Designed miniproteins, single chains, continued (4). Designs and how they scored, part 9

Each design is a single chain, and the fold is of that chain. pLDDT is the mean over its residues in the fold that is shown.

## One batch from the design tools (miniprotein)

Design m12276
Fold by ESMFold2-Fast:
Structure m12276 (fold): chain A 85 residues (1-85)
Amino acid sequence: RAEVLRRVAELLDQAARYARQGDGDKAADYLRQASRVVRDSGLPGGQGMAGQLDYLSRLARQGDTDTVARQAKAASEGLRKEAEE
């Protein structure tokens, strides 16, 4: 559903924002929340997406915040396009 995609995109925007600020722990928390929402949604491909978000959460905790910021923002933009277009 479009509502679920927008909610996940909002969580990914928060993850990207905290990652840009160098706050890997907060970025990881938002990525874990997004992963949980995706798993609970039953969306096609959701299991794979949740796995990718779990991986980004691990990178954020290890201080790879630049990679996390770029990938979370790109994922958020993709989900918003899918929800609206």
Scores: mean pLDDT 82

Design m12277
Fold by ESMFold2-Fast:
Order: C-alpha cells, then sequence, then structure tokens
Structure m12277 (fold): chain A 64 residues (1-64)
C-alpha cells in the first residue's frame, strides 16, 4: 500500500473526528477508523479515487 494513500486516509479520519467533536458526539472507535480505511482502499482500487504524490485525494469523475 502506498504511503500517500495512508496519509490521505488518516487526514479523512482526522476531519471526521473533528466534525464529531464539533457536534459534541463521542469520538470514532478504532473499529470505525479501520472501516473507513478499508472503504477508502476499496474506492482507490475501483478507480473512484486517486492519490496524489503529496498525499491528497483526487476525486475521479467517471469518463464517458
Amino acid sequence: MKAAMEKAIEEVIAKVEAAYEALGLPGLSEEEKEAIRKLMETMYENGEASFAADGKITTKRPAA
């Protein structure tokens, strides 16, 4: 697995945790974080998302 993908996934998890804190909700469990990592990896493999060299996620528009 590429390091750029791992960084992008962790950034998504951090944003979700920040949103939960802002709403006064409990933080994400490790199981929930793992589920997010697996989902992001699946989206990458299906070509629905790609990862730039700087660790950012690029949304992929389906081509005609």
Scores: mean pLDDT 66

Design m12278
Fold by ESMFold2-Fast:
Structure m12278 (fold): chain A 66 residues (1-66)
Amino acid sequence: MLTPEEAREVFRELAKESKNPEAQELLRQAIDAETPEERGRLVAKAVAVDPSLAEKLQELVRKKTG
């Protein structure tokens, strides 16, 4: 599983990739989130708002966990 810092790095990269301002703001909130549960909830909302992020999220997680 990703460490909190690795998760924050993934979310910073997703925010750069997203062209949707709402998804970018949700990812920024996820970076600032204090718990893994809140962080996951915010990322799930960002992906729901911008589904194109799902593929990028999987790629970035794979790079950190491989």
Scores: mean pLDDT 78

Design m12279
Fold by ESMFold2-Fast:
Structure m12279 (fold): chain A 74 residues (1-74)
Amino acid sequence: ASAAEQAALDAFLARAQALYDEARARNNGKPLSEAERAEVRARLEAWLASQAPTLSPRQRELLTAWLAHITAPA
């Protein structure tokens, strides 16, 4: 992967980690419910959509695949 692809992935993972840490803190460190996971996913999707004009098609595909993976499918 290029340095730009790696930087985009690193930024996305840092954002995902921050949102999960925030959700966990609200949930007293307990596992997240489906509704809480859906909210984290929605926030990541909104962030990714806001970044879409600055991303290459390959970067968007990569981050979309990672989004599906880390937020658990559905």
Scores: mean pLDDT 75

Design m12280
Fold by ESMFold2-Fast:
Structure m12280 (fold): chain A 100 residues (1-100)
Amino acid sequence: MLEKEEELLKKVEPRVQELRDQLANTDDEAKRRQLYIERVDIMIEMVEEMLKEAERNGDTELAQQLQNARDALEHARELLRAGASQEEAGAAFVARFQAA
């Protein structure tokens, strides 16, 4: 799993770096929120790829944890779309993921 995670991180690194560069160059709240939503979309994409690998390997426990992570990320994304701050969305993600 760690090797697959590292592979996926390397694959998405250019996209994440571009978002980081855009965040460093803007103080516009709406633009920052949009960039954070895009970052959450990338995280969901990675979790879905890891979930496929866990399911392929028959790792039911890890697959459940990854499903919980995806659900928590989707909830955080909806909060951001509704106008919540990055900090509020992040806190909601942690709370939901830990509760699952």
Scores: mean pLDDT 81

Design m12281
Fold by ESMFold2-Fast:
Structure m12281 (fold): chain A 88 residues (1-88)
Amino acid sequence: GKRYEVKLVVTPSDTDPSKWIVHKFLTVDGRLVSTERTTFPTREEALKEMDKLKKEYIEKDGFKVVRDREITVGDNTIYEVVLEKVVG
């Protein structure tokens, strides 16, 4: 069988500190196969997009939450969700 992992990360933008980024990483059998970045004007909008993506992967694609955490790095909080699916 194949193991699919989706990692969603919400961070402040490194190029514009007024903005927030949603990162999406797709890994298949331990290999990174795609990376996407989407920029949002606020943390609230970035977190809404992460929650939307999380729900879609669970409800439409049969993924399960493996990890859901907030990480404090200096004065910043980053948000991470890891989703997993094993097929065949």
Scores: mean pLDDT 87

Design m12282
Fold by ESMFold2-Fast:
Structure m12282 (fold): chain A 63 residues (1-63)
Amino acid sequence: MEGVKEWFDEALAEGNSLETVKKSFDKLFDSAIETAKRLGDEKAIQDIEKERKAFDEYYKERS
């Protein structure tokens, strides 16, 4: 992944609402976490949670 910021900015540039962007990213993060849980990969879960936190910071800055 190139970065959460680039994906966020692109989605907003296409006219998506902050709510729509949040919902889409939540689904992606939830799916990735479920996969990591099934594999028993705690490190992958932690890495995904760090990306989610970065997204939440961007969301709050623009909310």
Scores: mean pLDDT 76

Design m12283
Fold by ESMFold2-Fast:
Structure m12283 (fold): chain A 66 residues (1-66)
Amino acid sequence: GPAMELARRLAEAGRRLMEEGKLSRRQVAQLLANETGLSLAAAERLLDGDITEELGRAIMAGLKKQ
């Protein structure tokens, strides 16, 4: 669904930033947490490929509050 697609896109973008050597894994996780309202732990799980509907819904809820 749209929530899973959003989570996948954010994970891909974060991994790209790490792969290009522009940001560390910790910095990318912090950026994702700040932008989405996720906890740092949840953002780190997202980057590790733990992409779930629950995580996607949390991201969408955080973005709606902006």
Scores: mean pLDDT 79

Design m12284
Fold by ESMFold2-Fast:
Structure m12284 (fold): chain A 57 residues (1-57)
Amino acid sequence: GPVNTVDPSLSDEERIELAQKMGDAIRNGETLLVEGKDGKTIETPTPEQARRALSEA
């Protein structure tokens, strides 16, 4: 379904930059922690976990 519930606190530019940083972190084998608006953290998967998830999708 076309439900795009996204936090509007970030500008489109900031969201793109964050997505690029997460992609770079995954590719370099780094873990990036992103704090959500309610204080929750989002942890990027390891490159192996990301590859497995993509192959199962």
Scores: mean pLDDT 54

Design m12285
Fold by ESMFold2-Fast:
Structure m12285 (fold): chain A 89 residues (1-89)
Amino acid sequence: SLAEAYARTGADAFEAAADEMKRGNAQEGYSHMGAGDTAARQAVKYGAGPEAEKGAELFSKARDAMKSGNAELGYEYAQKGAEEFRKAA
């Protein structure tokens, strides 16, 4: 689905952000987080039902974790968010 495609794009962007943050490349990390946030919003727009809402919550948690400097936790939440959007009809 289009929601699944955007969710995957968002998860990939948050994964890239986490990798850049771990390498000390904060500017690239924030750039990828911005792309991930944009894709996550599109996934929510095209998603339907409680799985899409849960995916949005998990992507919000991913952003908060990365903002607090926890790149690994951010990546974990982003992956879980993408899985929930994949379940959305």
Scores: mean pLDDT 75

Design m12286
Fold by ESMFold2-Fast:
Structure m12286 (fold): chain A 72 residues (1-72)
Amino acid sequence: SLPPYRGPVTEEEAEKMREKRKKLFEKNLPQVEADIKAGKYTPEQTAELKSMIENVKKDFEEWEKKKKEREA
């Protein structure tokens, strides 16, 4: 469950925070993929990691869709 969260005061602040999170995710993704290829994870852990990665990508895509809708 989500705790009570007030969020940022402006849309610009929210956008900057989301962009920072996306940049960090993109920067860390190659290392996670390299670790999977190196056999550091079990098949179960690999499936879970891939599911988490897809969920994060979907969240970013939904945010970008809403951003474009604000321009319309």
Scores: mean pLDDT 73

Design m12287
Fold by ESMFold2-Fast:
Structure m12287 (fold): chain A 88 residues (1-88)
Amino acid sequence: SPEELERARRVFERKFVAEDPALAATLSPEERAQLELTRALYEAAKEFVKEMKNDEALEQLEKMYREGSSSSVIAEFVKELLEKRRKG
């Protein structure tokens, strides 16, 4: 499906393209910016979840990133954690 192909593309980019300047050069400036923004969001989210000492949420976040979840899905996951912390 188009959604599965897009997910596989994100896995490839996060695993290989981010660490290879030659592959990164094949991306548009917008695609490179999105990859960098998603990596920054992920790293900040990991530090936040570690500070909360929520090991299950950390494992879920790492799995989501590794399996190619979009930046919006990752952001929504973090938003849900913040909402639960605010209410409890």
Scores: mean pLDDT 79

Design m12288
Fold by ESMFold2-Fast:
Structure m12288 (fold): chain A 82 residues (1-82)
Amino acid sequence: SEVVELIEKLLDALKNNDKQTYEELRKELEKKESQVDKDAAEKAIAEVKPEADKLASDNSKDVMYELLLKAIEKYRELVEKK
C-alpha cells in the first residue's frame, strides 16, 4: 500500500510538472524497491497494455497519465489480495 501511495504521488507530481517533488518521491520509491511485487506489476501492465496501445497514438500527456493511473489501480487490486 505504501509503494502504491508513493507511485500515485509521483504521477501527481509529473502531471503538475513539480520536478522537485518528483525527484524526492523517486528516491523514496527506490528505497522501497524490495517491497515491489514484480509479478503483480507485470500483470497490471499486461492488463492495461491493449488500452494503452489504442490511446498512445494520441501522444497526449493526459492520456499517458490516465493509463498509468489505471495500471496503478490494477497493481493495487493484485497486491491487496495478498
Scores: mean pLDDT 64

Design m12289
Fold by ESMFold2-Fast:
Structure m12289 (fold): chain A 89 residues (1-89)
Amino acid sequence: SMAAAKKKALEEARKLLTEAFDEMHENGLNEESARKAAKAIDLIAETGTGEEAGELMGAAKKAADASKEEVEKYREEAEKIVDEMIASV
């Protein structure tokens, strides 16, 4: 079903976001964290919810410029957005 496919894409996006923020926390913004964040945002955009994709892009951008302690705050914001999207499917 479309709902099952959407949920699977959102769950993959959540995993990629968590991995991107883990990499940003340990090593800062690099090719790996940027690639994972971009792929997650693309998956979110493909679900048909451009507003949430914009919010996630904002969180990822803030995390890229943040201290290690602040990266965790933006991770929580990003994960909450995706969790709410998953719950709405």
Scores: mean pLDDT 79

Design m12290
Fold by ESMFold2-Fast:
Structure m12290 (fold): chain A 87 residues (1-87)
Amino acid sequence: SLREKAEKLVKEFEEKVKKETEEVIKSNSKEKLEEAEKKLSEELEKLKETFFNEGLLTREELEETVKRLTELVNKSLEKARKVIEEK
C-alpha cells in the first residue's frame, strides 16, 4: 500500500539519521558533523520530493511528517554537536 511504502521510507530515513549522528560522535569531528548536516538535509529534500511525486501521503500528513523528520534531524545533530564540543 502507499501508506506502507511511506512508513518504510520514513523508517529508512530515521535509521540514516541515527547512523550519521553515531558516526559524528564516534569520529569526534566537526568536519563529519558538517558533512552529516549537508547529507541529511539533501536526503530529507529527496524524501519530500518522493512523497509529493508518488502521492504517498495527503498534504496534511506530508507537512506533519516533514516537520517531525526535520525536528528529528535537528535534535540528533544538536546532541552530536554538544558531545563533540564538550570534549
Scores: mean pLDDT 83

Design m12291
Fold by ESMFold2-Fast:
Structure m12291 (fold): chain A 79 residues (1-79)
Amino acid sequence: MKPIEFTPEEIERLKEAGRRIGPAILANSTHPLDRALAEAEIAGDIERVQELMKELLFPAIDKAIEDNKRRVEEEKRRA
């Protein structure tokens, strides 16, 4: 299997997801990598953003999606 390489379209989609999730991660995380990712996004350093997204954001995005699904399920069960 080939290492993960992002197409321009995939990068744009990931940036959109990062913009939506990024502020929440920054507010709740003091982890150096989370903060470095936000700083790279503010600086427009696309190469750094891609590296950090591979190592951190993908697991974080996947977890955030799962957490959101779980929250919605819990709300449905409670209602």
Scores: mean pLDDT 64

Design m12292
Fold by ESMFold2-Fast:
Structure m12292 (fold): chain A 84 residues (1-84)
Amino acid sequence: GKAAARARIDAAVARGKEAAPELASLFDQMRATALAVLDEKDPLQREINLGILRIIVGVVHLLTENPEALAAADEVLDAVEEAL
């Protein structure tokens, strides 16, 4: 459900920011984008927002080797994709 997905996103973002504080702004952008995907009613704009979310998650994978931050970024994407 959408509420469960939002809770998973918030928990994952908090964990990611704790694990990699230097990427906090990137996790904040990831949260905003993930919520935009869940709230979007237009199918094309939803796909665009989902594409942007995948790019942000990919950037986390390029910038850190921290397994907790990587798992947190992946969890945000999984929570969104499972809710769609």
Scores: mean pLDDT 89

Design m12293
Fold by ESMFold2-Fast:
Structure m12293 (fold): chain A 91 residues (1-91)
Amino acid sequence: SVEEIIEGKDVDKAKLLLQALLDKLNSFGLLPKGFKEQDVYEVARFLLSEGETDFLLTHKNQLLNALNVFLIRYAVLKKQEDKEIIDFLEE
């Protein structure tokens, strides 16, 4: 689960999960069964906190597209953590 990966600080699993979530979103406009839009944000925020900036910037366009959808559907920026990852990606 996303929570288990974050609590265990499993950076390699977090990278694999984020890639899988972004691939599904960008190919089909939908997340895999059992995942929510907020899970993409939470995994990205975790990777940012672990210093994985190069990995996140490699996926910048996919992440910005996903986060823009979240901003339209939900008040994602109500959370301080949501603002942090968006500000990082937008520079």
Scores: mean pLDDT 72

Design m12294
Fold by ESMFold2-Fast:
Structure m12294 (fold): chain A 95 residues (1-95)
Amino acid sequence: SLEEILQEAVEAVKSIFPDAKVELRLDEEGRLVVTADLPSAQEAARDFFAYLLRKHFGLSVEEIARVLGLDPEKNREYLEKRLKVTEKILEALKA
């Protein structure tokens, strides 16, 4: 479920930033809202959630961009690069 993906993203952030306060939710439009006390934790939370949406639901870059509140056309290459970096980070955390 989306709730499970939100929780998994929070747990991944806590693995890197154990003292960070971080909360993830979806707004009424289905867009990701991230609240964190550390900018790096906020960025990591967005990246991890995006990757988990691709991994568990097979969402396209365009669909992920919409959930993140980004223009799909302007952010396609950026998102593909972030997804690859995030995959390597999360694989390292599981190893």
Scores: mean pLDDT 84

Design m12295
Fold by ESMFold2-Fast:
Structure m12295 (fold): chain A 109 residues (1-109)
Amino acid sequence: ELDLPEEEVTEEEIEEEIKELKELAEKLIENTPEKVLRERIREAEKEALEELKKAKTRADVQKVWSRFIAEVLRLVAVRFALEKELPEELLSEEEKELLERIREEREKE
């Protein structure tokens, strides 16, 4: 068996990944009317960008993307629960807290 070195990423590749992640985050925010969820997408973007800057291998880049997409999917679940398309019982405690914050924000004029 051959021990091959892990594929290293170049600074140029990292810059492209950062650009793509920023573009995806902007599209997600444009399609997200809830302020609370937009703020969570921005925080997820910020964390992902910091991790991408530290990435040394393709596997590191993939881990960052997986974490970002997982967070986005959680926010989508919160939105479905808000629209009563998903039972709140399926949400985590953190997701239920986000749902409550959105409801409180909607009641503020």
Scores: mean pLDDT 78

Design m12296
Fold by ESMFold2-Fast:
Structure m12296 (fold): chain A 78 residues (1-78)
Amino acid sequence: MIPSVEEVEEARRKLLEWMERNNVPEEERKKVLDAMDAALKAIKDPTASAAEKGKALQATLDAASEAARRILERKRAE
């Protein structure tokens, strides 16, 4: 299913708050936010198929989850 633009924007806001609270480096934050912004653009495109929008959003969520996991692993190693 395709999440709404509002759902993606809320996820982006919550993720940003989490990253700031956990002192995530600016470089990693930019990567995640850029990926989310790209997905939002795809979702807002009325000519894109439902499958294409869903795939773009899923890739963004996967990238954000992987970035969060990698950051937590790095913090645990320090």
Scores: mean pLDDT 70

Design m12297
Fold by ESMFold2-Fast:
Structure m12297 (fold): chain A 59 residues (1-59)
Amino acid sequence: SISTKLEKGKVKVGMKIFANSKKHGYLEGTVTEVSEKTVKVVFKNENGVQVLEQDFPLE
């Protein structure tokens, strides 16, 4: 999994989040869903391949 800070009111669908994953290296995340408590982010590697989909809690 990826650890990142996502703040309520600052995240929207289509937002890009860049993260460094211990398993996959540098990843480009795209927010696909925003709810009251969680955000779903899909991460792609440098080749555009989806390698991770993760839900993050909103702070």
Scores: mean pLDDT 75

Design m12298
Fold by ESMFold2-Fast:
Structure m12298 (fold): chain A 104 residues (1-104)
Amino acid sequence: MNEKIKQLLEGIRDQLLKLSEAAEKGDEKATQEHYDKLLSLIKQENKLIKEAEEKGIKVPKIPSSISSSMTSAMLLYVSGASPSVIADQFKKVSDGIQDFLNSL
């Protein structure tokens, strides 16, 4: 279970980095593609965490500070913030997930 969650978090980190890079370059199509992949991975993570909690299994969870930063970044993207702001915010979330993964 923990290994599957870790693999999903690595995938989320990678999509956040690619989203940030695409946004910085002004590639709207690539930005949307990576955002859609990010949403899919987050849904998979939420499902695995729920299943683990129902079984009484302790799994690594993204810290609330990183989760809040993710929510803020996604809100800025949906609200049409500038590409540089989108790039900076998603990069910050990616770095936070990497720091969390390094602590596991």
Scores: mean pLDDT 84

Design m12299
Fold by ESMFold2-Fast:
Structure m12299 (fold): chain A 68 residues (1-68)
Amino acid sequence: TSDLIKKLNFGEVVKGVLDIAIEVEQELAERSKDPEMQEYYKESVKNLEKHREELEEKIKELKKKIES
């Protein structure tokens, strides 16, 4: 339905924002001179990637509901 399509579109926008955040954190990890800060940014990237995967699964579920 139109409500599910709106939720799907919003999810795709949020996914795009997460992709940018991951890219920024990866660059910060690469530029950091402090090994502790490098590790911090690497862990941050892992957490963002996990949230992106969870969002991607929700998007798949919404697509199935729209196609049903």
Scores: mean pLDDT 83

Design m12300
Fold by ESMFold2-Fast:
Structure m12300 (fold): chain A 70 residues (1-70)
Amino acid sequence: GAEEAAEVLEKALAQLKKNGELSEEQIKALERALELFKQGKPEEALRILEEVKGSNPVLLSLLHELKKIV
């Protein structure tokens, strides 16, 4: 569910920030999506992730995993 998706995204975001793999705009968008998952708005959260994933394989993989949980 949305709570489980929030936990997965929060952990992934912490690792991505630590590794410096994402732009500031991507980080901001992921933080916004995390807040939406915590608010029980998974459709809105997934929409943000679809918009920011671009061609980034890590974000594409993360989005695919989150869609399985939601």
Scores: mean pLDDT 82

Design m12301
Fold by ESMFold2-Fast:
Structure m12301 (fold): chain A 65 residues (1-65)
Amino acid sequence: LSELEDKIQKLAKELNIENEVRAKIGRLGYEKNKGDLDKELTDEEKQSIYNEVLRWLEKKKAEKE
């Protein structure tokens, strides 16, 4: 998890879209929790969200380069 979070933060800063990344993570987390803000996501759910966000960021970086 920590490695995925670090990669996401680096790409978000490089592309200057940190706010968009936070919003996307929040939305995906909300969907996984079915809107229950008191429920903590499992490690598997967090990894799934981070992998999706990372793929999205890599596509944006490739598009800019």
Scores: mean pLDDT 74

Design m12302
Fold by ESMFold2-Fast:
Structure m12302 (fold): chain A 86 residues (1-86)
Amino acid sequence: TKSEKVGNKLIEILKEAGFSEKEAELMVKVAVMHYILGYSQAEIAKALKISVSTVSKRLKTFEKVAKEKLGVDSGQAAIDKIIEEI
């Protein structure tokens, strides 16, 4: 599916930035739930059984890497750019 292709491309980018497969998968899952599905940080924390603090930190790290690797100014813009190219 397109969502699966977007997720896989983001995992690849995060792994190239030095994150492990497990860390990349978690960060991408959080980013997709937030930016594509519109879930709040509290809803994501409940769904993934992690703390809201962990969700917030993962989103901030994702945004930083995405800005650097894709030349964009937000995490949302990073997701949108990859969707347009898939």
Scores: mean pLDDT 83

Design m12303
Fold by ESMFold2-Fast:
Structure m12303 (fold): chain A 91 residues (1-91)
Amino acid sequence: MEAEIRAREARLKELVEKDDLEGFEAAHTPEALALAELPAAELQKLADELDAEIEKRVTPELLRRAVVLGEAQALALARERYEKYGSIKPP
């Protein structure tokens, strides 16, 4: 499990370093892609609500949802950077 998580993180970092928006989008789950279509304010609201639930009780499903929301927020940010700067790399 840890090796798979590290491999996924390394792959996503590689795609960002290569400035490959299409590959970066293709590496995400359909759930994360659907969430990334939401406005930034709505994504933040979902993250805040999920954090409040995790504060009450930690479960594997809540942790899975936190990972997917984090990936969706990163994808939305990458798309915004590409629209403004033609690059998904951090400034």
Scores: mean pLDDT 77

Design m12304
Fold by ESMFold2-Fast:
Structure m12304 (fold): chain A 84 residues (1-84)
Amino acid sequence: SEVEKIVREALERIRELVERGDLDGAERVRREAIDKVREALKPEIDPNDPPGVVTDNVAKTLENAALELERELNRERQRLREEQ
C-alpha cells in the first residue's frame, strides 16, 4: 500500500540520518512521513463528517504508522548512545 511504502522509505531515511548524527533531520523525516500517511488516508475520510471523525481502520493505520516510525527513531537513538 502507499502507507507501507511511505513508512518503509521513512524508516530507511531515519536510519541514514541517525548514522550521520543528524537527529534533528531524523525527527523531521518522522514528522513528514506521518503527514504523508495522513494525506494518503484522506480519501477514506468523508468531507461531510465533523472535523476529527475517522473510521476505526483509518485511525488504527495512522496510529500503527506513527508508532513504527517512533520506535525506529528511539531504537537508533539508543544504539547511538551505546556506541559512545
Scores: mean pLDDT 73

Design m12305
Fold by ESMFold2-Fast:
Structure m12305 (fold): chain A 75 residues (1-75)
Amino acid sequence: ALEALRATTDALAALLPSATPEQRAQLRALLGRLSQAVLAGDEAAKRAAADALIALARTLPGGEALVAAVEALRA
């Protein structure tokens, strides 16, 4: 779980330089919610944050790695 969260963080960080300020804020907020849910063992919050992050990542160029990392964390 923590290893998959690290992979998700790394994939998200790779997108930040090409993202808009609004997209960067949304990516960071969703990662924060996902991280808190994983650490708390809150499965419902984890799925909700993961779904939102995947949806955002699919709108971004190069977001495929982030989608894959979040899907692995969600499984």
Scores: mean pLDDT 82

Design m12306
Fold by ESMFold2-Fast:
Structure m12306 (fold): chain A 78 residues (1-78)
Amino acid sequence: SERIETFRKFGLAQIANAKETYGLSPEDVQALEAALDARVAEIEAAGPDSWVFMRQVLAFHDQLRAAVKAAEARKAAG
């Protein structure tokens, strides 16, 4: 699905951008990439369900935001 491919491509780009901008650890990057793969698999398993698609996209964004906040907290702590 073009929609699923678009989500995966933008998700990977967002992870790469967060790594460069906020200095995510290699462990955080690996965890986010694995989470993105799992989210894509759930969307594929659900088929054309737009609600499942939306929930998986939001869940990925929540995970990305949490990783960014953790990276910012590490910088603030010194």
Scores: mean pLDDT 84

Design m12307
Fold by ESMFold2-Fast:
Structure m12307 (fold): chain A 70 residues (1-70)
Amino acid sequence: SEAEAYARGYELGVALAKKIASQSEAQRAEMLAKTRALIAEGLAAVAAGELSPEEAAAVRGFKAGFEEAL
């Protein structure tokens, strides 16, 4: 379901944010920039209608979990 895909995305976003937070300042900046670029790319695919509803929910969940845990 979309709710389950969102929840899984959210958990992955939280996990990645915590992993990045444990890195040195320089590595954190690089990983943050790369992750934000990937999120922007995913959201662009959502907006373009390229993803299924479940894939789109996972992208939105990942963004939410990543940003909230940061």
Scores: mean pLDDT 87

Design m12308
Fold by ESMFold2-Fast:
Structure m12308 (fold): chain A 69 residues (1-69)
Amino acid sequence: SMETIEKAFSLPLPESVLRVALKEVREEYPELSEEEAKRLAQGLAGYQILTGKPLTEEEKELLRELAKK
């Protein structure tokens, strides 16, 4: 849900989790700025923790758009 996506961006996460997510985002989306990639890593990891389910392509795209300015 949109509320879950919003919460994902503000969820406190361990540095180790964010580091792994950031590496994956940088490899898959090399066009993103460092700041955008960090925001997307936060959103993806947070969403996965809150839902306990793999993200759909639609959810990934929405998180990617929200990570941009």
Scores: mean pLDDT 81

Design m12309
Fold by ESMFold2-Fast:
Structure m12309 (fold): chain A 74 residues (1-74)
Amino acid sequence: MSEVERVVREFEKYAKEKTEEIERTTDPEEIRRLLLDFAQKVAEALERVRDDPEAVDRIGRLAQEVFEAALKAL
C-alpha cells in the first residue's frame, strides 16, 4: 500500500470518528473546538498528499462531510 493510500485510509477513519463525536455533542462551543482540531488535521493530511490530486479530492470530500454534519448539529 502506498503512503498516500495509508494517509487517505487513516483520514477516512478519523473523519468517521470525528463525525460520530460531533453527532453526540450538544454544546455548540464544544462543536466549534472539535471543528478547529479537525481543520488542523485536514491541513496536515492535505500536506502529506499534496502531490496526489485524487487523494486531495478524497480528503476534501471527507472534510466537507464532517463540516456539513457539524452545521446540522449547530
Scores: mean pLDDT 82

Design m12310
Fold by ESMFold2-Fast:
Structure m12310 (fold): chain A 96 residues (1-96)
Amino acid sequence: MLKELVEKLEEILKETLDNITAQANKNNLPQSVIDELIKLAKEEFERAVYTLPKILGPEAAKKGWTQEETFEKILEEVRERVTRVPTDKLEEILKK
């Protein structure tokens, strides 16, 4: 349950960082750009992990979600934010 959720969250962050590094290296981007994208991914991860339980907890109570359903919703939202935000920024940089 909680341990599996934490492991899944860590895997999402790792996959995002690995993808950023692979794409940046493929396009011969400087380390400073890679560092900025990593920073962005980590900041979004921290923000999502801290804010989503506070937002989704009350919503879960109102909608009658179980703890497991609430955890899956947190995982889904963190995945979207942490993966998409730095990927979109990388795509924007590469289009210039």
Scores: mean pLDDT 76

Design m12311
Fold by ESMFold2-Fast:
Structure m12311 (fold): chain A 70 residues (1-70)
Amino acid sequence: MKDELIEEILNYYKEKMKLTDEQVEAIRETLKKDGTIEDLQELLNRLKMADGEEFPSEEAKKRYEEVKKK
């Protein structure tokens, strides 16, 4: 279940944020280490609510912009 939530979150980031495989790997490791199922469900809900070009958080926006420039 936890891995499924992580994959759903990463799919949203790939589709909307255009993250690289390297960035996705770093996020995956962070979510597996520090993320609880509750945190992952919260994040997934926020991503679904964003619907479109709105970023779910300022941190996500910064990650997208940083990766986009590379």
Scores: mean pLDDT 66

